Designed miniproteins, single chains, continued (3). Designs and how they scored, part 61

Each design is a single chain, and the fold is of that chain. pLDDT is the mean over its residues in the fold that is shown.

## One batch from the design tools (miniprotein)

Design m10114
Fold by ESMFold2-Fast:
Structure m10114 (fold): chain A 96 residues (1-96)
Amino acid sequence: DAEEQREQERRLAEAAREGFLRGLARGPFSPEETAALIARIKELLAQIAQNEDDKEKKFELQLELARVLGEGLGRQAARGLEENRLTEEQVQEVLA
């Protein structure tokens, strides 16, 4: 169902945007925060694989993964702004 697929894609995009905004607000990664993020991603990927047959649980875990990945991207964008590799306008375009 195209409408149900669009709603799932919208929710995943929203979760990623929420993570991105959180990452931007927190600023660039420390080495410890980078290690913790990698560990969390690995944990979520393993849980998704274990819940392959549970569509609802799998989707819940995919939403959490989208938030975590979004936060990682937001923190990298914060570094890009700090290093003048990105403009605030370019960052806002990602959120649109």
Scores: mean pLDDT 81

Design m10115
Fold by ESMFold2-Fast:
Structure m10115 (fold): chain A 100 residues (1-100)
Amino acid sequence: LREEIAKLLEKLIKLLEEAYKKIKNENMKKAVEEVIKYAREVLEKIKKGEASIEELEETVNKLYLTVLSLDKFGEISDEEKEEMLKLISELQSLVDKLKS
């Protein structure tokens, strides 16, 4: 379960890093950079068995809000948005299973 969470989070981080390269708005670019940094720190904690459920939930929420912001400001394509939201939904489902 934690290994599946780590794999999904790593895929999301890579998609955000690709989107980051194309961001035109400097404030949005900085905000996305901070979210990527946070997500990478949580990914390392997951790999070490140190990530709390609360940190995983906060990570999912930060990623979701970031994707919505990128979409709102036209910084990602509809295809990129759909792919990221699908992975975020899968990640949320796995995090919810950890609470069971």
Scores: mean pLDDT 85

Design m10116
Fold by ESMFold2-Fast:
Structure m10116 (fold): chain A 74 residues (1-74)
Amino acid sequence: SPSDQRKQQALQQVDAIIAEADALLAAGVPRDQVLETFLQRMTEVINQMVDQGDLDSAALVSERGRAYVDELLA
């Protein structure tokens, strides 16, 4: 369904942002700088989804982003 396709695309977008953050950490970029960049990218993606009326994808991406932040700060 279109809803399932949007959710799949949303998860692919958040996975790409997480992979980018992990690559920066592996390259020795300070955690605080990586976190700032990650949160900016996540906020932009979530806002775009909300603006498009895709609240389900926005909620899913928000949850995954929060889980990653919790993991990163552990």
Scores: mean pLDDT 87

Design m10117
Fold by ESMFold2-Fast:
Structure m10117 (fold): chain A 68 residues (1-68)
Amino acid sequence: MTPEEKALRDIAAKYRELQAKVEAGEMTIDEAYEELVKWVEENVPEEVRDFALRVVKTIYTHMKNKAA
């Protein structure tokens, strides 16, 4: 698995966890985005971090558009 593939898989798992909390009313979309960004900064290797952060921003934009 490439570093990018691993990052996408790990981000998808974390996103599912955070999305479930947002849907349950336990956190806001903005709080979920902040948690996901922090998780990427702590867990994703520097070499793929910019890529991972772009993916996270795309997810955030999609979540905000659904909430509007």
Scores: mean pLDDT 80

Design m10118
Fold by ESMFold2-Fast:
Structure m10118 (fold): chain A 66 residues (1-66)
Amino acid sequence: MIKELEEKLKKAIEEKDLLSTLEYTKKLVEEASDEEAIKILTKLLPLASGEIKDILEGVIKQLKEK
């Protein structure tokens, strides 16, 4: 399941789909451990730009501050 979310999130980021990126990021954070979510989001961060990059960086920061 986590692998499917990673692939869907990667596609949403590459297509610059803000709404899908938000949806799949939320599902990933809910279903994965904080450590796993941080690893996946950090791995995908180089593919992101603009608002999507800001969102991913913000989520990573919040997960690290737990």
Scores: mean pLDDT 83

Design m10119
Fold by ESMFold2-Fast:
Structure m10119 (fold): chain A 70 residues (1-70)
Amino acid sequence: EKQIELDIKKAFAEIAIALAKLGGSPEDVRRILLNLGVSEEEAERIAQLVAEGKYDEAFELANKAIERSL
């Protein structure tokens, strides 16, 4: 179902952002989001928020982008 796919994609996005907060790369977050079906423009915005340390905003935008992709 679309709900299960949505929940899985959101979980992967959350893990990617959490790993970036622990010293991972914003570029890895961008790449993972692209693989989850997020647009290039939205993936770049989310990666920029992660690079700026705005993790809560990055998570909210990622959730909205994933919802729009389904």
Scores: mean pLDDT 78

Design m10120
Fold by ESMFold2-Fast:
Structure m10120 (fold): chain A 99 residues (1-99)
Amino acid sequence: GKIDEAIARLEALRAQVAAEVTDPADRALALAFIDDSIARLEEAKKTTDPLKLIGLILSLIGDYLDAMARITDPRARALIEEAYEIALEALMYKLKSVP
């Protein structure tokens, strides 16, 4: 399903962060953002509650803004931007699919 495909794409981005982001602090922040995004998608798979899905979307946006304020490495920033877009699209799709 769309969420499972998004999780697989995030796991691939996690591997790219581990391999390509050389600054330890920015690498740790980017990995944490991707890991939290995967956890939110796993939670979204288990719910049909639109209020819970909205909460997951808002927490994703908040974590993305926090990460972008703290990370200075351009490669880390590019990878978390891609991760954010993937996770947001999957959550929005799930929200639109609930009755």
Scores: mean pLDDT 90

Design m10121
Fold by ESMFold2-Fast:
Structure m10121 (fold): chain A 57 residues (1-57)
Amino acid sequence: GAMEERLRRQAEGGGQVLTDLFGVPFEEAFRAALEALRESGGDTLAGLNRAARRLGL
């Protein structure tokens, strides 16, 4: 649905930021960002912080 598509687009952007800043492989960064954004209800800042924590950053 539209919410899932929106979360995937946010995860693509967030995953790319994590890859560019920290050198995490994009696929790993994307999956971490997507799961974190789902848990954070689409809150980008909370989602990215949670994703970074999952990736050990």
Scores: mean pLDDT 80

Design m10122
Fold by ESMFold2-Fast:
Structure m10122 (fold): chain A 68 residues (1-68)
Amino acid sequence: SAQAAADAAVALIAERSKGETDPEMIKAFKAAVHHLLSHPEDAAAFLARLRAATSRAELLEVLREMVA
């Protein structure tokens, strides 16, 4: 379901934000979580892209694109 995908994406963001100190990355994580709470229907595509992001730069791009 859309809600299950949103819950999974939020959990993955929480795990990846663990120990993060970069203000830009923290801001991107917070914005992505806010977007998913407002638009859980976007979560499945976002979760797939988030899982595929292999670098810090790719992760930041995915997070920013979801809120654009």
Scores: mean pLDDT 81

Design m10123
Fold by ESMFold2-Fast:
Structure m10123 (fold): chain A 78 residues (1-78)
Amino acid sequence: KKKEEEEKKKRYEQALKDIDAFAERNGHTEAGEEAKKAIEQGYKDGKLDEGISRANAILISAVLQDIGAEFEAELAKR
C-alpha cells in the first residue's frame, strides 16, 4: 500500500512539473493552472491517469485555440 502510494505521488509530482515546464515554454499559464487542477483532482479521487488525460486535453485545447486565434488575426489583416 505505501509503495503504491509513493509511486502515485511521484507520478503526480512529475505530472505537475511537466505542466509547469509546458506552461513556461508556451505562455499558457491559465491552461497550465487548469491542467494542474485536473491532475490534483484525479490524484485525490484515486484516478491519477484520468486526471493526467484531462490535463492533456486542456493543454491541447489551449494550443488549438491559440492557433485558431492566430489564423483569425491573420485573416482580419486581409
Scores: mean pLDDT 75

Design m10124
Fold by ESMFold2-Fast:
Structure m10124 (fold): chain A 86 residues (1-86)
Amino acid sequence: SLSAEQQQQLLAISQEAAQQVQSVLQQLADGKLSKEQAQAQLEAIATEYITKMAEILNLSDDEKEKLIAATKKWLREELDAFAASL
């Protein structure tokens, strides 16, 4: 099980990432960002979030890199679906 400190750290970085993602998606919906700019910002947010999470959970570099790659692929697919709904 995770310690109380680890749980608080994970909650904090999750809240930060969620706020950043919401801001990017709102700017995309408002026409303030291109799809390409939104993708780049979301991939940067995801990379930072996974890196911080990996440090808290003491994940290996291999596990971290696989999570980043999988998340970037998922973000591309989700952003394509989101943009198509605008």
Scores: mean pLDDT 86

Design m10125
Fold by ESMFold2-Fast:
Structure m10125 (fold): chain A 100 residues (1-100)
Amino acid sequence: SMEEELRKEVEKLFEELKKKLKEAVEKGASNEEILKLAEEFAKKVVEIAKKYNAPSEKILELAKRLNQILSEIASNPDWSVKEKVDFFLKEAEKALKEIL
């Protein structure tokens, strides 16, 4: 089904993000660099959802949830890069499973 294809493509993108964020942390990436990777992921997930004709309400909820996660990270400048990455991956996975 289109819904299964959507989930599969998003899961693949999420696994790619996990790898990129792990590599970025190992390279000593800045807070700005990890936030850009997370923001690009959020945009791509919304684009994939639109491509597979997900309901507009789900697309909006997904965009809202991912933006809230990014805002929470931005509001906690005292967190280490690793803590920010771990928080994003945990909360984004939860949002994807709840919405898609």
Scores: mean pLDDT 87

Design m10126
Fold by ESMFold2-Fast:
Structure m10126 (fold): chain A 83 residues (1-83)
Amino acid sequence: LVEEVKEEAQRIKEIRDEVKKNKDMSVEELEKKKKEAQQLLERATRLAGEAGPVAREYASEAVKYAQETLDIATKNIKEQKEK
């Protein structure tokens, strides 16, 4: 369980880093990354509910990375649609 929450947090971080690096990512790809980050966050939160304090720390990291992913992706989508 702890390992799984940690893995989900790491995957969200990788998605966050990818959308941050790739400004040319299409609106469709950005929407896909937003959904993927949300799904991984939901899974991490559910798993952390079954595990101890260490898993909750990784779930907090997952929340942070997911919020960053959503913010960056939403900004990039808006910029592409308004130009």
Scores: mean pLDDT 79

Design m10127
Fold by ESMFold2-Fast:
Structure m10127 (fold): chain A 87 residues (1-87)
Amino acid sequence: SEVLTELGEEFSSEEERELAERAVEAFKSGDEEKMREVARRHFTLVLKKGIEAGVAEEDIKAGEEAAREIYGFSEEELEELRKEALA
């Protein structure tokens, strides 16, 4: 993970923000299959980083609500992603 190690040093805070925005952008693009895969992956990663960084629960919850509205995730899927983020 050479690239991730170098980027992590420069973009630790920006990386979290970029991952969240990337997921939203994927859904705005209208590519359904890409949206499902990218959103699941990036949303889980963003949740994990947010929790580790001590982001407020209300901000995490707002992200989950946005994902449900924009991404079309079921409540069950959101619960699964949150469990993955906590693991």
Scores: mean pLDDT 64

Design m10128
Fold by ESMFold2-Fast:
Structure m10128 (fold): chain A 63 residues (1-63)
Amino acid sequence: MKEASLALLELEEEDPEVANKAYDFAVELQKKVAKGEISEEEAAELVKKKIKELREEKKQKEA
């Protein structure tokens, strides 16, 4: 999850609202990784996908 962590840090500077929602999602995914339900690689990809979805939803609401 190193790349996902860096993306979250950059997002916190640009859009704290999206960063906070993505961070909560990442915490839930880390719990699943700790339980062996998913890999860290899968969790990182899911966090990146969630960030993208949250950004698109925000654009839709502002349009």
Scores: mean pLDDT 73

Design m10129
Fold by ESMFold2-Fast:
Structure m10129 (fold): chain A 90 residues (1-90)
Amino acid sequence: MIEEVLEKARKEGEELTKRAEEVSEEEGKQMRKMVENMLKGIEDVAEAMSKVSERLAAQGAEAFAKHGIEELRKKVEEAEKKAREEMEKK
């Protein structure tokens, strides 16, 4: 279950990183760092909670991943919108 959460988060994070790279090299680099930090957070939450309950570990990891991916998605959408507006001004 934790492996499935991590795999889904990695795939979504990789898609967000590619979208950020299409905006700029710097945006892609920042997104990759944020994705790596988010994935580490999922693993840290799962490890800490597994000492108490495997169920809590799964729930905590899933909630952390969902929140993290949603925040990163919003950042990419804002960067893409700003890039579009900049192109339309020309």
Scores: mean pLDDT 80

Design m10130
Fold by ESMFold2-Fast:
Structure m10130 (fold): chain A 77 residues (1-77)
Amino acid sequence: SALEEVRRLLEAGDYAGAERVVEAIEDEEVREEGVRLIVRARLIEEGGEALARAHENPDAPLTPEEQAEIARLLAAA
């Protein structure tokens, strides 16, 4: 299925390939789910970078709750 292809591409780190597969999906609901998978993968990646930046730059505006949510999201991946 298209969503399985998106998941495999995201797992391989091929975001461009995942976006191309999603754009080729004709079913609106399936395409929306594919977009959500890409957004979630980017959020997990950004979460790790945001935590690293907050540690190196203490002026980074992350709350303890946001740090805990990002850490939980990364642990769930």
Scores: mean pLDDT 69

Design m10131
Fold by ESMFold2-Fast:
Structure m10131 (fold): chain A 92 residues (1-92)
Amino acid sequence: SMEDAALNNLTDMIMSVMDKNKDGKISYEEFKEFIKYLLRSEFPDWSDEEIEERAEEIVKKADKDNDGYISKEELIEYVREELEELKERVKK
């Protein structure tokens, strides 16, 4: 579907930026550092400890296999879950 195509394209762009070793996986540490960067930009008043805790929570939620790597499939599932959670909140 068009929605699935857009989701795959977005995921591929994220993977291309973050997958430094080109193995089709984002390491736990690479993804965590990226999330920390985004959190620092969005919440500049947060302490390093608060950023670390929130980043760890987000990365653990995305790494469903608990293998220490974020695959393209896990990233797609994470984005799908966020969209579904958003849909539940806007259903009135």
Scores: mean pLDDT 65

Design m10132
Fold by ESMFold2-Fast:
Structure m10132 (fold): chain A 92 residues (1-92)
Amino acid sequence: GAIELIKLAREQLESARKAIEEKDFDKALKLLGRALRIAETLYKWGYYKDAIEIASEVVDLLDRMLAAKPSPEAEKLRRQAQDLIDQAKQKL
């Protein structure tokens, strides 16, 4: 259910933050991608606030990665996360 997905997304975000500290940007990108997919699922289920909170953390962590190293994959994921935030805000 939604509660289990939110917990999983938060665990992935914490692991991504640790990966960024260790400069393991490939691992961080994979974890952030997984967290964003959970946010997209929550959006489809009508959990707009939770989708915004998770996607906003994805954007913040991607901005930290992009400040350290340019990445087309990170830029694409950031756009997807921002688009989800914008769409979810229109539903509130």
Scores: mean pLDDT 92

Design m10133
Fold by ESMFold2-Fast:
Structure m10133 (fold): chain A 73 residues (1-73)
Amino acid sequence: MKIKSLEELQADYEELLKRIDELEKTASPVERSRLRGDRKMLEKLLAEAQANPDDEEVRQRAQEGIERVKEWL
């Protein structure tokens, strides 16, 4: 599949983060723990992509992380 640019990944992350914040307001303690874990993982992956903007493998990992979290929402 097509690997998104760093700018596209940042936009996807921001939209997903807003949705996570909204879900945390009504989430159970167990669900909230999962959402926090997903957020931390995405922050790490995005930071790695930002540090290596020309590395397609790093950007692919960030994209995969974003898509995975979307499946859980």
Scores: mean pLDDT 78

Design m10134
Fold by ESMFold2-Fast:
Structure m10134 (fold): chain A 83 residues (1-83)
Amino acid sequence: SNAEKVMKEVRKEIRDKLSPEFEELVKKYGLSDETQIKMLKKAKEILREYAEKYKDTHPEVAKWLEKQAEFVEKQIKELEEKS
């Protein structure tokens, strides 16, 4: 579908933005719950930015991104409760 194509393109853009930030965090702090929380917070921020960008032009893509951000928020809360 057209929405599926847009979702694939957006997923690639988000990955391209997050990959270097994640590499730097892991390089600087190693793999820890605190580092994972920082990475997830960055992911949530970018997911919400893209949801806002697409809300008027592709509401189905925006809704999908909002659901991804909610999932990430849940992961953050679970890690914070563990720490």
Scores: mean pLDDT 82

Design m10135
Fold by ESMFold2-Fast:
Structure m10135 (fold): chain A 78 residues (1-78)
Amino acid sequence: MSSELASEAAAAIGALLAPYLPPAELAELVRRVATALLNGDFEKAKEIVRETGERYGIPEEVVERALEIIEEAKEKAE
């Protein structure tokens, strides 16, 4: 995956999750997701999103939309 595509996807996920996370946790989430996407590890990126959703009580529909962003990034990378 390109650095640009990974950064765009991670930023979109960050914007979606921003209302539910403290700023420091949001920055760490975006960094971890961007790193996983850059490495082509889409399963790790999804795992990070799911674990964060469970930890912070993020609504299931919001978590599902974040997972869709990861799938869209995967399709563009293939």
Scores: mean pLDDT 83

Design m10136
Fold by ESMFold2-Fast:
Structure m10136 (fold): chain A 92 residues (1-92)
Amino acid sequence: MKGDLNIPTPLSGGMRALANGALSQGGEVLENEFEGLTVVIAPDGDTYTAVAVGRDPVSGVEVILSVVTGAESPERAREEVLRRAKEKLEKL
């Protein structure tokens, strides 16, 4: 029953879990930091992981545009993940 309820919005549910996990580890969630992009940054040992999520303009579904791991700072993680997301947006 619960599994069936999550099927229509698996990406939104996953994004919420990611945000909750990041915040619990002292990370950051940056909503709409750039036009329609949500960025989640979390510490991962001595490095940082960042995920950029955009919204598909046709379906309205959240789509992972880029992931960065092993960044030396949250600023570098944010910069790199946004650069990768921009490259993917040019392809969409």
Scores: mean pLDDT 64

Design m10137
Fold by ESMFold2-Fast:
Structure m10137 (fold): chain A 90 residues (1-90)
Amino acid sequence: MLGNFHEELLKKADKDGDGVISFDEAKAFLKEEFPKIAELPDSVIEELFKQADKNKDGKLDADEFAEFLLLAGEETQRRLREKAEAERLA
């Protein structure tokens, strides 16, 4: 049986098995699975993590972690588009 997509993402990132994702685990997951997203500055990744953390407990559940990945992916795509436009104008 295929697991829930959000739960599978959480299990892959959750190195200590506590069922929630810390900031360090989220960064480690990005470096392993999405190296282009991991190229974002730590300050930007922290800001996106805080945006996904709806209850402000400093950790993400499965749904919040999926939202964090979506936000980080969108920010990375936005920055890549800006870089491509800058290179086109140069």
Scores: mean pLDDT 75

Design m10138
Fold by ESMFold2-Fast:
Structure m10138 (fold): chain A 100 residues (1-100)
Amino acid sequence: MTREEKVKKLVELGRKFDEIIQKMLDKITDPEEKERLQKLAREAYKTLLEISDAVLNGDEEKEKELREKFNKIYDEILSLVTDPELKAELEKIREEINKI
């Protein structure tokens, strides 16, 4: 897979992630949990864009550090998911991101 193909896949997966996060936000009734999820989702998406930049630049060390940061933020997001179907969809997206 070329660097450009990897970035294209990361962007597609980031879009799927955002769609699932929006569905989760629509179902959350607690304002504090909603705000926490929004903040974590923004940090996860920002980190995913930084991973894409590291991939394009061939910075393997920075990519590794950013992937570790991304997975830690993602674990926090998964801990807030009450819907088992949305949780499974998010876990599948993370698996696909980690395979790139």
Scores: mean pLDDT 86

Design m10139
Fold by ESMFold2-Fast:
Structure m10139 (fold): chain A 90 residues (1-90)
Amino acid sequence: MLKLPERLKAELEAFAKKHGLEVVSIDEVKPDDIVYVAGISPEELRKLKEKKPGKIYLDPLTQALLDEEFGSSTELYRDLLAGKKVKVVL
């Protein structure tokens, strides 16, 4: 299970806010939301799937550790360039 250091989490939250990205908890995820997730456990991933977001992007290390595949980095980059709202879960 990956856990982001508190300092790194705070720095990533500040970076996301500076670039217009919303940082949310799993409980704040709505159906059809596009979410990017870093540092999630299998239990937290299950809870996130129950919220039925439209797209889930996992960081490559989390994908490898959980043996799960979600979205591509190319698709995430395309969504961001198109101005789509991506919510970040840390």
Scores: mean pLDDT 69

Design m10140
Fold by ESMFold2-Fast:
Structure m10140 (fold): chain A 57 residues (1-57)
Amino acid sequence: DALAILERYFGKRGGRSAAEAARRGGLSPQELADALLRHGPDGAMAKLVRALAESGA
């Protein structure tokens, strides 16, 4: 479900990479997908970048 949403916006490889990056940042792929649906791609990317920075990844 979350992976399908991420793949729709970022492509097959991009969606998988985004899901993996979310997990590395301490986010579920569901949380990233929810951010994408609520705030669009820019809002989702901002959330992901912040999570990755806070995780040291």
Scores: mean pLDDT 78

Design m10141
Fold by ESMFold2-Fast:
Structure m10141 (fold): chain A 85 residues (1-85)
Amino acid sequence: GPAPKLTEEALELVRELMERLSPSQGTAVGVLTAGASFEAELLLKQGKSREEAIEEAYRILSGAPGVSEEEARRIAEGIVEGVSK
């Protein structure tokens, strides 16, 4: 499957979440991170703003059980920075 492109900081946060959360919650974080990465890249390719891509990635990640709003936003920003390289 497609590997999500993240900054090193965001990737470390995702790994910490997957280790801290239950196996099912950790799997959900991984799946939602991959989906958020795909949608962010698609939005940027369509000419949408960086801010719109971050907000959509954040919305997707906010659906993950056990992830805080701050953690979801940090991952969303890291995804958009990663796919923009």
Scores: mean pLDDT 82

Design m10142
Fold by ESMFold2-Fast:
Structure m10142 (fold): chain A 75 residues (1-75)
Amino acid sequence: SAAPTPPRPPFDTPELIEAAELALQGRWDEALALLRASGHPRAAEAARLLGEFAGNVGDDAAARRFYELSEELAA
């Protein structure tokens, strides 16, 4: 079945864009710290997507840390 167009990723602010750029460089601790500090309403969603990215590049430990952060920020 054709899925509807997914909503735009939450990487529209300087802080969330920087977190994504840090994650693309494998700088997981810095990306996690920036997401925690951002206070952004979409930081939980950003953390989940960066967790998926970390898992896709084979870093299951980093993926878990991002998923745990996503749950913390969504609570």
Scores: mean pLDDT 78

Design m10143
Fold by ESMFold2-Fast:
Structure m10143 (fold): chain A 71 residues (1-71)
Amino acid sequence: SVEEAKKFFEELSKKKEITEEEIEEAIRKAQEAGDAFSVALLTEALKAYREGKVTEEQLRKAFEVAAKSVR
């Protein structure tokens, strides 16, 4: 649901350490909510995370953006 996705994104936006599994779960929740924007954003974040090209602060900001955009 949209509310479930938003809550999860908000929780990850405040988390000190975000795991790959949590990013994958967030993408699943975005897909279930029908939020194509967050699916695209978080898929790119996962790719950057796997390549070691993203900081924890940048990951938190991506989840903050996703939480604000999900409807």
Scores: mean pLDDT 83

Design m10144
Fold by ESMFold2-Fast:
Structure m10144 (fold): chain A 63 residues (1-63)
Amino acid sequence: MLERFREALDRLLARVEQLTPEQKEHVLNDLKAILESLERYGAPKELIDAVREAVERVEQLLA
């Protein structure tokens, strides 16, 4: 289950690289909101780590 989520996230990130800076910022804000919710409600560490890595990668694409 989690592995398929990570695969889907990797596919999403590959697509995000091709987006405009404006669209990348929208994805970043959505991922940050998801990360905050997961952390506050005690989601599994593996899920939190996967989303956090995605946030960091999108931030690097905007830098």
Scores: mean pLDDT 80

Design m10145
Fold by ESMFold2-Fast:
Structure m10145 (fold): chain A 99 residues (1-99)
Amino acid sequence: NPYIQQSQNYIKQSKDKIKKGDIKGAKDYVNQSFMYLQKAISQQLTDDQKQQIIQLIDQNIDLSKKIKDIAKKKGDDQTAKGSDSMIDVMKTVKQNIQK
């Protein structure tokens, strides 16, 4: 599935941005990764593809938690709140796939 592969590429880019201290860039890549996962979910999926999507959602949630923690430490409440909202959306989508 090309959307799943592109989502994986964005996760890798987000991790690289976090290592470089570019939290805005990291957040942008998490958002792009999740957008491509939503595109994948809108299509017919195999059970293996559903498990891959769940794993990638979990990785995006973990990255969003790291971004939130760094934003909080820097007093960037807007980025921290945005990351919380994104985590909640991703958790809801994950629950819907697991049904």
Scores: mean pLDDT 87

Design m10146
Fold by ESMFold2-Fast:
Structure m10146 (fold): chain A 60 residues (1-60)
Amino acid sequence: LREKAKEFAKEVVKELREKYPGLTDEQIVTAAAMKLLDRFPQLSAEEAKEIAEEALKEVK
């Protein structure tokens, strides 16, 4: 589960950066975490935020 959620979060982060280059890292993490909860409702809000933060760090 976590691996699939992290891959999804990386794709979301890349898409957000491409479409909305003015977003801060905090805004990207928040938006990605919300999308993670929609796709993987079994995650807690805290887990979704952690995964989104990890995805942001791994995306260059």
Scores: mean pLDDT 80

Design m10147
Fold by ESMFold2-Fast:
Structure m10147 (fold): chain A 84 residues (1-84)
Amino acid sequence: KKLSDEELEKIREDFKTFDKDGDGVITLDELLDQYLGSGYIGGVYNLFKLIDLDGDGTIDFDEWLSYQHTIIFGGDLSKVDKYK
């Protein structure tokens, strides 16, 4: 129940794809640029807020990795809120 080396490498490559400036973080603007032609901009905003837990306007690799780990093993982003 740990990421394989291949899954970790794919997550790293995905992060590099979104990190257009190569500064080690993803900004909201970089993420929006990926989806400007898709019409899914509102969903991208909600996704960014979910990943950016400290609200500083950037996603670092640790936040991205935690989110990807949740998707791969949890498969359910709708349950990120604690019911208690």
Scores: mean pLDDT 65

Design m10148
Fold by ESMFold2-Fast:
Structure m10148 (fold): chain A 85 residues (1-85)
Amino acid sequence: SPLEELERLLEELERAIRARDLEGAERLLAELKALIEEVVSDPAVRATLVAQLDGIAALARAGDFEAALEQLRALRLALRSVLAA
């Protein structure tokens, strides 16, 4: 299921961020972005979620893994709201 794949990627991304694994985080962010572009039909919602992923990537690249983790938690909440509709 695409929804189960999203939750799996989100959990793996959280682990990568907690481990301060930038390479792993960037790979998982790219996979999440591709999957969101496939499963989210509303283009405005899709653009907002992609911008949030890009924000997490920017924080991780800056070495701010704590801020990246907080942004990921916000994204997970937003995704649950979108996918429950």
Scores: mean pLDDT 85

